# Designs tried in a protein design run: designed miniproteins, single chains, continued (3). Part 78

Each design is a single chain, and the fold is of that chain. pLDDT is the mean over its residues in the fold that is shown.

## One batch from the design tools (miniprotein)

Design m10709
Fold by ESMFold2-Fast:
Structure m10709 (fold): chain A 103 residues (1-103)
Amino acid sequence: GPAEEAIKLLNEAIALIEEAAKQASPEAQLEVEIEIGMALIEIGVSKIVPEPGPLLIRAAELLERAIKILESTGKADKKKLDKARKLVKQARRLAKKAVEQMA
């Protein structure tokens, strides 16, 4: 369903963000890992609750913050970050659709 597809896209985005973060400063890497860690908690909880959509929307917002941190360094792989952003945007749309289908 839409929630499961959103989780798949968020996990693909996380992998791209982590690869891009390897070229960043230790300080930027730590900030990115904090945002990813919070997103992973939201994704984990989304698997065990009856209404996963709002949690997956929050996970998408956290990953958008991680992308912005890496973009601000000027050293991260722009193509990987652009791909990650598209995946996060698609996941957010699917998460919103999951909210609508449970009404």
Scores: mean pLDDT 87

Design m10710
Fold by ESMFold2-Fast:
Structure m10710 (fold): chain A 89 residues (1-89)
Amino acid sequence: SIEELLEKIRKALEVLEAEFPDSPLVKQMRELLEKLEKEPTIENAIELETTAGVLRLELVVLNKMSDKIDEALNIITESAKKLVEILKE
């Protein structure tokens, strides 16, 4: 369900916020989650997936990835993709 996917994103995002409290990308992901909770749209779900991908690339390049961060980013991207599929129906 949409509610279960948003809850998974919220919990994963809390992990990223704890690790990177001052990250502009993480703050943008929080704003996108709040928009999705108010009104789930394909556009906001795609933007969340894209923003998570940009953060992943940045962390890999800077050698700041951990298993915990990788798992959180995977949950966000996979949940956002599932949201897009539900909203297309």
Scores: mean pLDDT 89

Design m10711
Fold by ESMFold2-Fast:
Structure m10711 (fold): chain A 79 residues (1-79)
Amino acid sequence: VMTKEQLVAQAKEYLKVADQADQANDEKTSLSALFKVEDLLKALPLQDKENAVKELQEFAKTLQSDKTRILAEDILSKL
C-alpha cells in the first residue's frame, strides 16, 4: 500500500511525464499519464484526497505546457 506521500510523489512524476510528452507532441502518452494521476487520487481516502489535490494543484502551476496544465487542473478540480 502506498503512503499518501508516496502517492503524491508518484502523481507529480506522472504530471511531469504528461508535460514532457505534450511538449514532444506525444498526445497518447500525455493523456495516459494524466489518467494515471486521476486513478491514483481516486484510490485515496476522502480525508487525504483534499490535501493531496491542493498540493498537486500547486505543482501543476510549475508545468511548462499550457495544455497539460489546463487538463491537470480540470482533472484535479473534479476530484
Scores: mean pLDDT 82

Design m10712
Fold by ESMFold2-Fast:
Structure m10712 (fold): chain A 59 residues (1-59)
Amino acid sequence: SEVEERAKELFEKAIEAFKNKDFESGRKYWFEYMRLVSPSAEELIELAKELSKAIKDSV
């Protein structure tokens, strides 16, 4: 769906921004992603771990 494509785009833009140490843009894209997806508390914890790992491991 268009929503799924947009969510994927926002997630990838957030990761790319964080990798480039553009924390302002990364945070903006991340929050837009979160508003669109509205993940559960458990999904939020897993997403936070994945984001942290992606930044450290260049995933």
Scores: mean pLDDT 75

Design m10713
Fold by ESMFold2-Fast:
Structure m10713 (fold): chain A 95 residues (1-95)
Amino acid sequence: SEYTELLKLAIKVDALDEEDLREFLKKLKESSLSKEQKREIFESALSVHADFAGPEELEKLRSIVYPLLKEEGLEDLIPVAEEVFERGEAVWKII
């Protein structure tokens, strides 16, 4: 399944490595998956990093992710990235 193959890549991608994330996004973009499936796989890729990231790491993720989504024509995934980053930030506001 293309979904399962891309999900495996999502778990392994280093979202803090611009080139690793770019290659993952290209594969996601070129896949025949539905918009919802692409959203789910992308969320998984970011959550692996964002759910345990401190404020400085979240800022770095934002600075890498948003330009890459625009460059690859995946701007429809920006709301997904925003939701993941806001969830990560909310953890630090409680502490």
Scores: mean pLDDT 82

Design m10714
Fold by ESMFold2-Fast:
Order: structure tokens, then C-alpha cells, then sequence
Structure m10714 (fold): chain A 70 residues (1-70)
């Protein structure tokens, strides 16, 4: 994962977590073989998103969309 992708992930995930702090209980991020897995445990269920590290921006957009539906 590039330093720019890592910074984007950290910034976007922090912003999302702050916006949805009332429903988010736990956040976990795993990196393996160029793949990012983001697991968000909310009061209403668990969201798991997996995708290539190069598409972290798209993963963050999908996470925000899913959290707005919870």
C-alpha cells in the first residue's frame, strides 16, 4: 500500500468514524496480499468490505453509503 493510499484511508476512515460515532462500536483494518479488508461493527450489525488497496477511495465511498443505510 502506497503512503498516499494509506493517508487517504486514515483520513477518510477517521472522518466516517467521527460522523457515525453514535452507531460505530469497533473498526478493524487488515492488509494482506494487496487487499484491504475493513470491518465495522455497529449497534445494528457488522459491515465487511474487501477490495484492492489501489481502490481504497472507492471502498471508503461504499462504506459511507452503507453506514447511511444503517
Amino acid sequence: MSPEDRSLLAARLSAIALRHADIIEEVSVEFRDGVVTVTVKTKHGTIVLTGPAERVAELMEELERLLEEV
Scores: mean pLDDT 78

Design m10715
Fold by ESMFold2-Fast:
Structure m10715 (fold): chain A 76 residues (1-76)
Amino acid sequence: SKKTQENVIKSVEEGKPTVIENILSSKDIDIEEFREILKTIFDRVKELVGLSEEAQKKLEEIFEEIIEEIERKLKE
């Protein structure tokens, strides 16, 4: 949902992945589907807010960390 996308963006800005944990705790989620959602959000944010190169790189690193955490939880 749009509200979920907004919450993910906000948690990334705050450096807190707790929203991701709450989503995963409710059901098994397909990692590829979630990766696609995160990529869409990332691309949209870059277009809308005009992020600096440094900020873009930091966001990319945070998204990659979130994806790795999800993959790890799916293996458990």
Scores: mean pLDDT 62

Design m10716
Fold by ESMFold2-Fast:
Structure m10716 (fold): chain A 96 residues (1-96)
Amino acid sequence: SESDKIVKDFKNLRKKHPNNPLIKALTVLFHTGSRELALDHASDKDKNTIQSLAKAILTGQDNEAINILEKIKSETTNPELKTILNKLISFLKSTS
């Protein structure tokens, strides 16, 4: 499925950036669906963003999830993360 491909992309990105807390938190969120596990990996600065993103996804608030993902994409300097976030945004737009 498309969601399985996105999860695989996040897992591969985490292997390249094992000490990046944002990449770890996003990978855990999309792999497990667990807000609590994702927050355990997030830095204090990112916890509110990860919590809001998890809530939006779990409650089907696709527009809010897309807005949060676009913000994460604008703030990251990692081009591979930008690519994965673009795929995820497109997937959410196609399912809503």
Scores: mean pLDDT 85

Design m10717
Fold by ESMFold2-Fast:
Structure m10717 (fold): chain A 67 residues (1-67)
Amino acid sequence: GPGPVGRGAQRAVARHGPVVTREEVLAEARKAGASDAELAALEEALARFGEVLTREQLGEALALLRA
């Protein structure tokens, strides 16, 4: 079939497992007082991992924000 069937299920798992969505990470960073530059860098880093992240991938994305 068209598209990745497994990735759809992974988004559902994000509600119950140690994973987060890119949108949730960006919203949390914004609420924590991240600057526009930090949000742009974070969005760019997160785009490399896709729309759903594990906690380990989140840690790596945050490490990439060392400016």
Scores: mean pLDDT 64

Design m10718
Fold by ESMFold2-Fast:
Structure m10718 (fold): chain A 77 residues (1-77)
Amino acid sequence: DEKKEEYLKHLKELALSRVKTEEERKVIEEGFKVYLKVLETNDVSSLSEEEKLKLEFFILAARGADEKELEKVLEKI
């Protein structure tokens, strides 16, 4: 569904716009890939701890979480 893909792309761009560093942008890119994997498989149990943290960072950034919350997750990656 092209409309759903466009929405997902917009969500990724929104998350990227809310982070400051290249390191944070890389985590968003990787977290977004994990998010797509979860949507396709409907299964989070196979995710590594690192994949779960990257997914959490992406979701928090996309939702507009504050810098302190983002930094706390990033420190664990």
Scores: mean pLDDT 81

Design m10719
Fold by ESMFold2-Fast:
Structure m10719 (fold): chain A 88 residues (1-88)
Amino acid sequence: SALAARARALAEAAKEAVKKAIEAAKKGDLKAFEEALREAQAAAAELARVLAQAPEALAEVEDIVAETDALLEKNKEVLDKAGEEVAK
């Protein structure tokens, strides 16, 4: 369905934005980190809206969401440090 395809595209966009945030955090590029974090949050918010409209699309994105969560957990220390530096 069109909504399932849209949900998958948004989940992939959120994952790619998280990867960009991790790369920026590792390089100490706080501006690129903030930009990537905003992109990830925007994609996640839109995904939540699509899933509210079409809950059946959740099955289509569960694998990508799990992969994104795993990336966040693996890189928690570097992401937390970058977030603390931005919040100063």
Scores: mean pLDDT 87

Design m10720
Fold by ESMFold2-Fast:
Formats: structure tokens, C-alpha cells, sequence
Structure m10720 (fold): chain A 85 residues (1-85)
């Protein structure tokens, strides 16, 4: 359910901001979450980044490409557990 994914992304972004993470790192972590945990396509991930963070198409796709070769969701899952998410 896309609405539940968006709600969860907003909760993750809020928790990371409250923990002092800068915007670029928050977007990188959320990009990894969408690709590695939610298993969304690169195109679906880029579209959500545009809508949630007001990124251009090129900016959103650059974030996706930075994460595209990563395969291990464990660091993201461990971070979410530490944040109580």
C-alpha cells in the first residue's frame, strides 16, 4: 500500500531529523529503505523522492543511482530499530 509506505517514510525522515541527520543523509537513507527494504523499482523510488522531498527528476534519479549497487538491507534495518521504527 503506497499510502502506508509514504506515512512510514515521513516517520523515518522525522526521526532522522530529530536525531540530527542532515537532509542529504536522510534522503540517502530513505532511498536505501525504499529500494532494499520495500523493494520498490528505481522509477517508483525516484517518483516518491520527488513528491516527498520536492526534488527534480534528475536529483531523485541521482540518489537512486548512488544506492543501486547496494544489496544488504541490514544497516538500514538496524538503524530503524535504534530509532524505534
Amino acid sequence: NMEKIIERVNRIAKALREAGYPKVEIINIITGYLLLVEKLSPQETAKLLQEIFNLSDIEAMQYVLMVADETDPTPILDLLKKLGL
Scores: mean pLDDT 88

Design m10721
Fold by ESMFold2-Fast:
Structure m10721 (fold): chain A 73 residues (1-73)
Amino acid sequence: MSWEEIDRETAEVLLLIEAVMGRKLTSEEDKENALERIAKLVKRLGITDENVLERIAELMGVSLETLKEKLGL
């Protein structure tokens, strides 16, 4: 997969991650709220590809296991 071939839904998630990470997440509450918002969007868009989920987790600075837990996987 090349990032240039990202579908619109995956691109929306990545743009939201960039916007969220661009804000100073200084409190644990802000970081948790950001992760919850990203997880809800991922779940709504039906993103289940583990390679995509690993990349999302990396960009958020969390483990894949933490992201999967938020998704109920």
Scores: mean pLDDT 68

Design m10722
Fold by ESMFold2-Fast:
Structure m10722 (fold): chain A 94 residues (1-94)
Amino acid sequence: SPEELVAEALEIIEEAAELLREQGKEKEADGFRTLRDLLEQAAANGDWRAVVTYIYLAAHALREVAEREEDEEVRRKLLEMADRLFQIGTELAA
């Protein structure tokens, strides 16, 4: 359901923020938490265009952070999170 997909996206973005905070990337972590709050607000307002936009922005940002990540396990997790967010965005846009 769209509601379950949004809930999954919110969870992934929070997990990404926590992972980045653990890596000492506090500014990036804060950015993802801001995107999470915007996504949650857009979903609450029924603004599905904004929901899809914020999910794609989060996915794109995760790929950019992953490209700069030196820890291979962290990089892999960030890329897996990005791929799942792209899938969720595509499903919601259908």
Scores: mean pLDDT 89

Design m10723
Fold by ESMFold2-Fast:
Formats: sequence, C-alpha cells, structure tokens
Structure m10723 (fold): chain A 112 residues (1-112)
Amino acid sequence: MEELLRELKEELEEAAEEGKARIREAQAAGQTSQEVADAGIRLIDELRRAGIELAEKALRLGREDLARRAVEVAKEGIERITAATVANDLEAMRQAAAEAQKRFGEIYEELE
C-alpha cells in the first residue's frame, strides 16, 4: 500500500510541477497575465492535494482501481487547467477545475 501511494504521489507531483513550469514560462513570455498564472498555479496545487487525499482514502478501503482513477482525474484536470492558463482563459480554467471536482465527487460516491 505505501509503495503504491508513494508512486501515485510522485506521478501527481510530476504532473503538477510540469504544469506550473509551463504556466511560469507563459507568464515570463507575456502570454499569460500574472493574476491568471497565479490562479492556475493555485488550482493545480488544489487538484494535486485533492487527488492524493482521494487516492489515500480509496487505498485504505482496498479500492486500488478508484485510487488510480483519482490520480488520472487529477492529472487530466491539471493538464486542462495548464492549457487554459497558458491561453490566458480564466473561464476555461475555472470550468476545468469544476469538472475535475465533479469527477472526484463521482469517485467518492463509488466509495460508499
């Protein structure tokens, strides 16, 4: 269990750091405003934490399938937030975060 959780945490941390790096590059190039870049980075960190918390809960309940799905949902959400943030699209960024939260909720329902 600890080994799988460590692997899932490393995978999500890598995705989050790659996304944040892309956002910082877009901000430095003047493609993305500082306010939108800061918001995108915060949302990426929120999805990373939420994905890990859900994966930990799923693993404690013996649901490795749902733990892996939680990480995949978080990774997809991070990529979508990154793309929207780089495009300086605040509405698309908020929609991507909301969709990821909805999918996390569906996984929580399956854990009952």
Scores: mean pLDDT 89

Design m10724
Fold by ESMFold2-Fast:
Structure m10724 (fold): chain A 100 residues (1-100)
Amino acid sequence: MEKEKEELLKEIEELKERLEELLKRVMELLKKIEDKDLILQTIGLALQLIGLLFDLELLKKKIETDENIDLDKARQELEKIKKELDELEKQLKELEEKLK
């Protein structure tokens, strides 16, 4: 149980670092975009990344403070966040490629 909590918390920190890097890339992309529709798409992507960051912070807090936490469900939530992050990274890469 303690080892499983430590592994989950480590994976959350790794995903937070990945999210922060993607947010930096989104902010750099916004500086280069002049098209209104592409700006709105990029802002939408930024908001989704921020949402995942909040989800990770809430999951971390729950793992740290809830002694009755279902660690299997926590892992499922973390895997879902990973999949959503992978999809957002693909969308960001596509936007970056469209803009040169």
Scores: mean pLDDT 84

Design m10725
Fold by ESMFold2-Fast:
Structure m10725 (fold): chain A 86 residues (1-86)
Amino acid sequence: SKAEELLKEGEELAKKAIEEGDRAAALKAAEKFEEAYELALREKDEETLEKLKEVVGEMLLEQVEKNPGSISVEEAKELIEKELKE
């Protein structure tokens, strides 16, 4: 689905942000995750909603472990959760 495509784009951007410490890429990833979330809700795509939750959690952990000090755990979580409208 389109929601799955957006989720994959967000995951790829999030991995790039984590690897490079690129805050702009992190913000773009959060934006893609929000778009995937909204679209999955409209399409009633339960599979993508669950996968989105898992991916966001994984990216947050990876950011903390790979780039200590580039973005705080709290800041990364807040950016992602804010984009998901939680």
Scores: mean pLDDT 69

Design m10726
Fold by ESMFold2-Fast:
Structure m10726 (fold): chain A 86 residues (1-86)
Amino acid sequence: EELKKEIEKLREEQAKNPTVDIAKKIYDLLIKNKPSIEELVRMIVEAEKAGLKEFAQAIVKAYKDIYTNPEDAIKARELLLKIREE
């Protein structure tokens, strides 16, 4: 998918040159495409494992702005715990 390729490109760019500007680009991309909770959670875990703090924070912010329901927040927390245990 185009979104996955664009996110991977931004992740590589963030690893080479960690900036707030790259974080803003990922946030804008996620708000436009509105990926699923599972996709966002996996992206957060991947960014955290790679040490890309600003990138991970941008994804978390996008998640909170896209999914405002309490049920969706609970689902994301459960998925984060489960994926981190993998």
Scores: mean pLDDT 74

Design m10727
Fold by ESMFold2-Fast:
Structure m10727 (fold): chain A 65 residues (1-65)
Amino acid sequence: HMTIEELLEKAIEALKDVYSDEEIERMKKKFQEHIEQLKAQGKTLTVEEALEMFRKILEEIEKSK
């Protein structure tokens, strides 16, 4: 059994061949921060919300270049 959060973490790990180790670590950190904020609000992620969050994190990383 795998949660949506775990699936997205694995997807980020798979990107290590495309992005630097520093960028991958930043992606993981941002993703975990968003997950923790949602949990603090008593909310859970749908697959659609998780994918949207992942896209936003990628956009933030791209903008930091």
Scores: mean pLDDT 73

Design m10728
Fold by ESMFold2-Fast:
Structure m10728 (fold): chain A 79 residues (1-79)
Amino acid sequence: MPTLDLTGPTSAKSGENVTVTGKTSKPGLGVEVYYKGKKIASTISDLDGSFKINFTAPAEAGTLVIKVEGVEKATITVS
């Protein structure tokens, strides 16, 4: 089963430009960010499993869900 080692962040401010970094257990895996069931950003991990994804945090406070290949692996709190 793919794993995610999230470097961060684990929190963000509403409307902030966020850069999420981490590493997946295998290269070429889909990494997606969801808010209220809607995909707001996605990327594919590099040859060494590393990824970087940039997006704007939602204007409303809440929880972002990070999925790898459709499986929830981490969350980011938006304040």
Scores: mean pLDDT 82

Design m10729
Fold by ESMFold2-Fast:
Formats: C-alpha cells, sequence, structure tokens
Structure m10729 (fold): chain A 81 residues (1-81)
C-alpha cells in the first residue's frame, strides 16, 4: 500500500467517523497538507507523517476526540495490514 493510499483511506474513515465536524475539518485539513508533503518529498515515511498529525492535533483536540481519532487510524491500519 502506498503512503498516498494509506492517507486517503484515513481521510475517508475520518469523514465517516463520529468525530465532531470541527475536529473533522481540522484533521482533514492536516491530512491534505500531509498528502502534499508526501507527493513533494517521497523520502517521508507514513510513520513520520502520522507523527506530524498527532503532534499538530494533540493540543487542539480534546482527549476524547484525540482517542477517537487514534481509534479510527488504528482501524484503517488493521484493514491495510
Amino acid sequence: VSIEEALEAIREAIEASDLPEEAKELVLRIIDELLAQARANPSLSLDQLLAQLAHRVAERLSEEDFLRLAGVIAEVARRLA
């Protein structure tokens, strides 16, 4: 699975999730930026991009919404394995 395919799968899962709309808008904007970074710099790993996502949302999402996001990403990772 390519990094772009993985990020697109995460994007779709977030759109379908029970996250609040404000949290979805924030996370989806960051994912769009990460997709652009992946296309511009193919040396970036998925783990590095997901670490950037986690860092950028950690102080901006509630703990509950952060855990929901982590659960969505883990579910996508299970489907891609």
Scores: mean pLDDT 82

Design m10730
Fold by ESMFold2-Fast:
Structure m10730 (fold): chain A 58 residues (1-58)
Amino acid sequence: SPQEQIQQLRKQIKDLVDEAEKRLREADAAGDSEKAREILRDMQAELQKLHAQLKALE
């Protein structure tokens, strides 16, 4: 159902953010500013795709 697809997409968004936060903490611990920027850019691109999919189901 569309409701089940919405719940799955919300879980994917949460998992993506959680993974990005872990990677950012590792980059910060290493002092790797370039890696931190890469992680943020990649996260933003994937979030835009997932939000677009979520909007299509609403």
Scores: mean pLDDT 85

Design m10731
Fold by ESMFold2-Fast:
Structure m10731 (fold): chain A 59 residues (1-59)
Amino acid sequence: MEDQLRQQSQQLLEEFSRDPEATQLAQELLAAEPDKSPIALYQALSAAHTEWRVRQLRE
């Protein structure tokens, strides 16, 4: 049952947890997603992860 989505979301959360600012961003995204569906959460985290990666590349 969507184990791959759950695993990918876990990996994204782990990457966010490596940085305090990223942790705050992840918490805000989780609060902004009232739906508990794995796909909705994964999409939000994936978009945030892309933004976070772009910011890191510019450092």
Scores: mean pLDDT 68

Design m10732
Fold by ESMFold2-Fast:
Structure m10732 (fold): chain A 100 residues (1-100)
Amino acid sequence: SMEEKLQKELDEFEEKLGSLKVNSDEEAKTLQKVMDVWYDMFEKILASKDKEEQLKIVEEGLAKAKEIIESSNMPKEVKEEALKIVEEFAEKVKKIIEES
């Protein structure tokens, strides 16, 4: 099902984002805030029955996640890796929605 596929991708996303080497509690909280954005978006995606609306929700969450990462005090290399993880995750989520 779409829900099962989305959950598997979320689990992998959490593992990848959690594997980033952060040096402070502030940096760890930033990454948790990014994860929280995707939890909220998944609830909205699953509540919607319209694919175009679901895709728009993904784009809005990607924008929020990028803003959180870019406005943080994390090192540039950590920000670049976090942005890559978030962008790849958004692409996978969009593919699951389109294939459902």
Scores: mean pLDDT 85

Design m10733
Fold by ESMFold2-Fast:
Structure m10733 (fold): chain A 77 residues (1-77)
Amino acid sequence: KGEELLKKGEELEKKAEPIKELVERLSRDPGARVPEEWLPLLKEWGVFGPEQAKALLEKLEGEAERLRKEGEALLKA
């Protein structure tokens, strides 16, 4: 049902929020380092700097929006 897609989209939004904050911090201070707790996840995604972090954020946010729209469409139908 559409409810499942909405929940998945919300999960991705929650996941993207910390990354969005990290991207903003790295953009303000290029010398700043990513917190150690995030390194394993970012490495798994191939993210080693602010450019890759921004690309990942865009993908996560886009996927979350897509799931939200699909979920809403299914709930309306």
Scores: mean pLDDT 70

Design m10734
Fold by ESMFold2-Fast:
Formats: sequence, structure tokens, C-alpha cells
Structure m10734 (fold): chain A 73 residues (1-73)
Amino acid sequence: MEEIEVETRLALLEIQLAVAKLSPVFDEETIKLLEKGIKEGEALLPVAPDSLRPQIEDLIAEFKKLLEEAKKK
């Protein structure tokens, strides 16, 4: 995967996370978006340059945190 493609996908995932954080309730659609975000982030890790890997790992952790909060309620 080209670096520009990784950066673009990372930026889109960051936007998805921001949108999810603005949700006052976690409905089924929001949960699906969080699960998709985790999967897409994990798929980026093996193809990402070393400089972007910490940012991707942090992003995945944030998605996982929100998903666990959604599942608790």
C-alpha cells in the first residue's frame, strides 16, 4: 500500500472515530462502525510505514475503548 493511501485511510478512520464520539447513544449502526474501524485499522498496521504505526495503534485503542463502552450499556 502506498504511503499516501495509508495516510488517507488513517484520516478517514480519525473522522469516523470523531463522529462516533459525538453520538449521545451507541445504537447498532454505531457499534458496526466501531467494529469496522477496528478491522480496517488492524489491516493498515502491517502495510503502514513505521512513522504512522503508533498513530494507527492509538486509533485502534480508541475504537476498542468506545466499543467496550457501547457493549456495557
Scores: mean pLDDT 77

Design m10735
Fold by ESMFold2-Fast:
Structure m10735 (fold): chain A 94 residues (1-94)
Amino acid sequence: MAELVAEILEVIAEALLEKHPEDEELREEVEALRKNLEASIERFKKHEERNKFTEEEKEAFAELLLKQAEELEREYGFKETAEKIKELVEKWKK
């Protein structure tokens, strides 16, 4: 799960930077957010290693991520980003 969250965040970050390639402040803000999230992702990974999630919990998490992908497409127009997130979720479920 932690790795899936990290991959999704990278896909979103890339989409934002591609939409605003000359915005150096946005790039710095995205990088700062990545660094702040790394500690949280590592703590989540340690929790995942000690506590195995049930299939029901994994399915609920997948549904949450798919809903967020649909919102990104609907509200922000990131259709390709949403498709990549859906592919990552489906690959992770296997």
Scores: mean pLDDT 73

Design m10736
Fold by ESMFold2-Fast:
Structure m10736 (fold): chain A 100 residues (1-100)
Amino acid sequence: MEEARRREIEERLAEIRRLAEEGRLEEARELGVELVERFQSREVREAAMRAFLIGKYGEEVARLIEEGLASTDDEERERLAEKIAELLKIPREKVEEAKR
């Protein structure tokens, strides 16, 4: 990519993350959509989604969600869902009942 485009993308990704961290989720989502429509690339779409998830949930949870979406293994997806639930403070009791 051209350096000017790369810098614009990086600045917009940082803004998406910041808006999501501030709880301005609708604005973060709208900016992400605008960025994706402007550049129309898979890499930009993936980066925008990652920035939003990092801002909303934190880096660790965002990574687990991305891994889950990329995985075709049901057992791996289930383990990632458990870790996400734990990090988001979802009651462990509810997760364990679903598995028993």
Scores: mean pLDDT 71

Design m10737
Fold by ESMFold2-Fast:
Structure m10737 (fold): chain A 92 residues (1-92)
Amino acid sequence: MLEELEKRVEEAKKRLEEAAKAGDVEAAEEAGKRLKEALEELARLAVEQGLMTEEEAEAGLKATEVYIKGQLAKAKGADEEEVMKVREEAAA
């Protein structure tokens, strides 16, 4: 189960980065959603198995949301400055 989720995370992250680079907003949104879902399930299982605390899981998921928002902004044609600003605002 964990190995399957890790594979889903890697695939979704790769697709998100490729879609963002290509300016494909719909593909980036779908990949971002899949990445978030896979990481939420992975974090839940890791907490259940005692591999991480709930606080660590929340921090990791927050970092993932920041990353996804940055990639979505890039897919929408944002420049590097705008992407950095989106990431900073999402992290606050």
Scores: mean pLDDT 81

Design m10738
Fold by ESMFold2-Fast:
Structure m10738 (fold): chain A 80 residues (1-80)
Amino acid sequence: SAAVEALLAEVEALIAELEASDDPKERSLIPYLRQIRLLIEQRRYDEAIALLEEMLSAKDLPPHLRERLERILARIRELQ
């Protein structure tokens, strides 16, 4: 599906941006995003949504990362 391919590309783009970041807090999100990518590949969308909502509940999440995670969440919801 083109929609799934676009979603995976968005997640992979965010992982690449975080891998290029010198911020340890931003880099700490990489394992969670890799898990989300795996869940999307397995079409386990409810579990990917639950993990994203948990990440979005973090009080110290930077605003620019919140916007990126909310975009990914919206794209996953469109696949249900």
Scores: mean pLDDT 87

Design m10739
Fold by ESMFold2-Fast:
Structure m10739 (fold): chain A 83 residues (1-83)
Amino acid sequence: MLLKEEIPSLSPESAFVVSSAYSRIETLISEVKDPEAREKMRKVAEEAEPAILEAARAGDIDEATRLANETIERIEKIKKEAE
């Protein structure tokens, strides 16, 4: 199940948090040259998707934002370790 397919069912605030987070994640992945690092970053994003969507569906903007930021931080760490 793709995150982008769930966004239309969320509130505007939840949709903004989710779309902003995944836009940032896609940007971070696009900046990485190493294919193995890009794959690891993608797996981290996919693993985090269910928890972020659960918080977003609950309307808990603070929790959705926290989980999204933790996911971005994990991805940024992989990027830093790659190059």
Scores: mean pLDDT 78

Design m10740
Fold by ESMFold2-Fast:
Structure m10740 (fold): chain A 86 residues (1-86)
Amino acid sequence: MSEADKLLEELREAAKELDELTNSDDLSKIVERIEEAFEAGNFEEAIELLKHLKRMIEGIRPRLSPEAQEAAERVLEKIDELLEAL
């Protein structure tokens, strides 16, 4: 498994946890699109989707519970690590 593949799996798990805490699936849908972009070798699209996901999470952060804040921090960390790896 490459470092990027591992980070992508960790991103998917973190986004799913945050979605479960917010009773949503919006973040997981964006992560699925990011995974598709990586699989297709469309790294420019993957970067744009990662930035979009980051903006979405930053937009909801002020309204999150403490548990959801921790989940959001994990997602943001994985986004930044993936952007650094690209």
Scores: mean pLDDT 83

Design m10741
Fold by ESMFold2-Fast:
Structure m10741 (fold): chain A 75 residues (1-75)
Amino acid sequence: KEKLAEEIAKISLELAEKAAQEAVEKGLISEEEGEELIEKAREQAKEVVKYLVENKSEEELEELLEEARAVKEKA
């Protein structure tokens, strides 16, 4: 169960990192702002894992993981 929540959070963090890096490359935000967004995403990912483990069933986590993977493929 915890492994499913961690995988969901990992995908979310990877998407956040990619978005932040792309925004820096395009000049929309500074490198420092990009790093701050990634740090914030890492802290939020830890809280998300805890929430998912405490509030979701294993079946619900499997469904969320499939959705997260689909979003990652589009990014």
Scores: mean pLDDT 77

Design m10742
Fold by ESMFold2-Fast:
Structure m10742 (fold): chain A 64 residues (1-64)
Amino acid sequence: SPVEELLKLASAIFEEAIRKADPQLLEDAVRYVREIGRHVDDPEAVRKILEEAKKKYPELYEKL
């Protein structure tokens, strides 16, 4: 599901943020989790957010 895929991607971004000590990656990971919470009952909104996240972090998405 788009929710599960975006959660996995957000988790991967969070792990990378900790590994690199990168506050911008941490901010994006938190933002994606927050957006899932806002749109959990709207799978099309989550799908659009997932597509944006995939464009920004294609390497992390491909490793999922």
Scores: mean pLDDT 84

Design m10743
Fold by ESMFold2-Fast:
Parts: structure tokens; C-alpha cells; sequence
Structure m10743 (fold): chain A 62 residues (1-62)
């Protein structure tokens, strides 16, 4: 992917990470089941891995 495309995708992924962190905080505040919280944390972990790969790609293309 081009540098601009990778940077754009990274921005989108980072925004999703912020949204999921907010969701986890709300679920914890509401006393949601641990299984629900774990599922959202697993999704967050996948997005964090994607962000790391995109950051590496941006660094390589810069």
C-alpha cells in the first residue's frame, strides 16, 4: 500500500481503538459479564496488532 493509504488506515484503526476502550470502560462501570468484556478486549487486541503493523509499514515507507 502507498504511504498515504497506510497512514489513512492507521488513523481509522486508532479511532476504532479509542471507541473500544470507551466501550470497555462503560461495560466495566455497568458490571457487564466478564465474557462480554473479554470479547471486546479481544477485538481491541486485534486492532492494536493491526495498528502496530500499519505503523511499521508507514515507518518503512517514510
Amino acid sequence: SSLQEAARRLSIVKARIIALRTEIALLERQGAPQERIDAVRAELARLEQEAAALEQQVQQLS
Scores: mean pLDDT 87

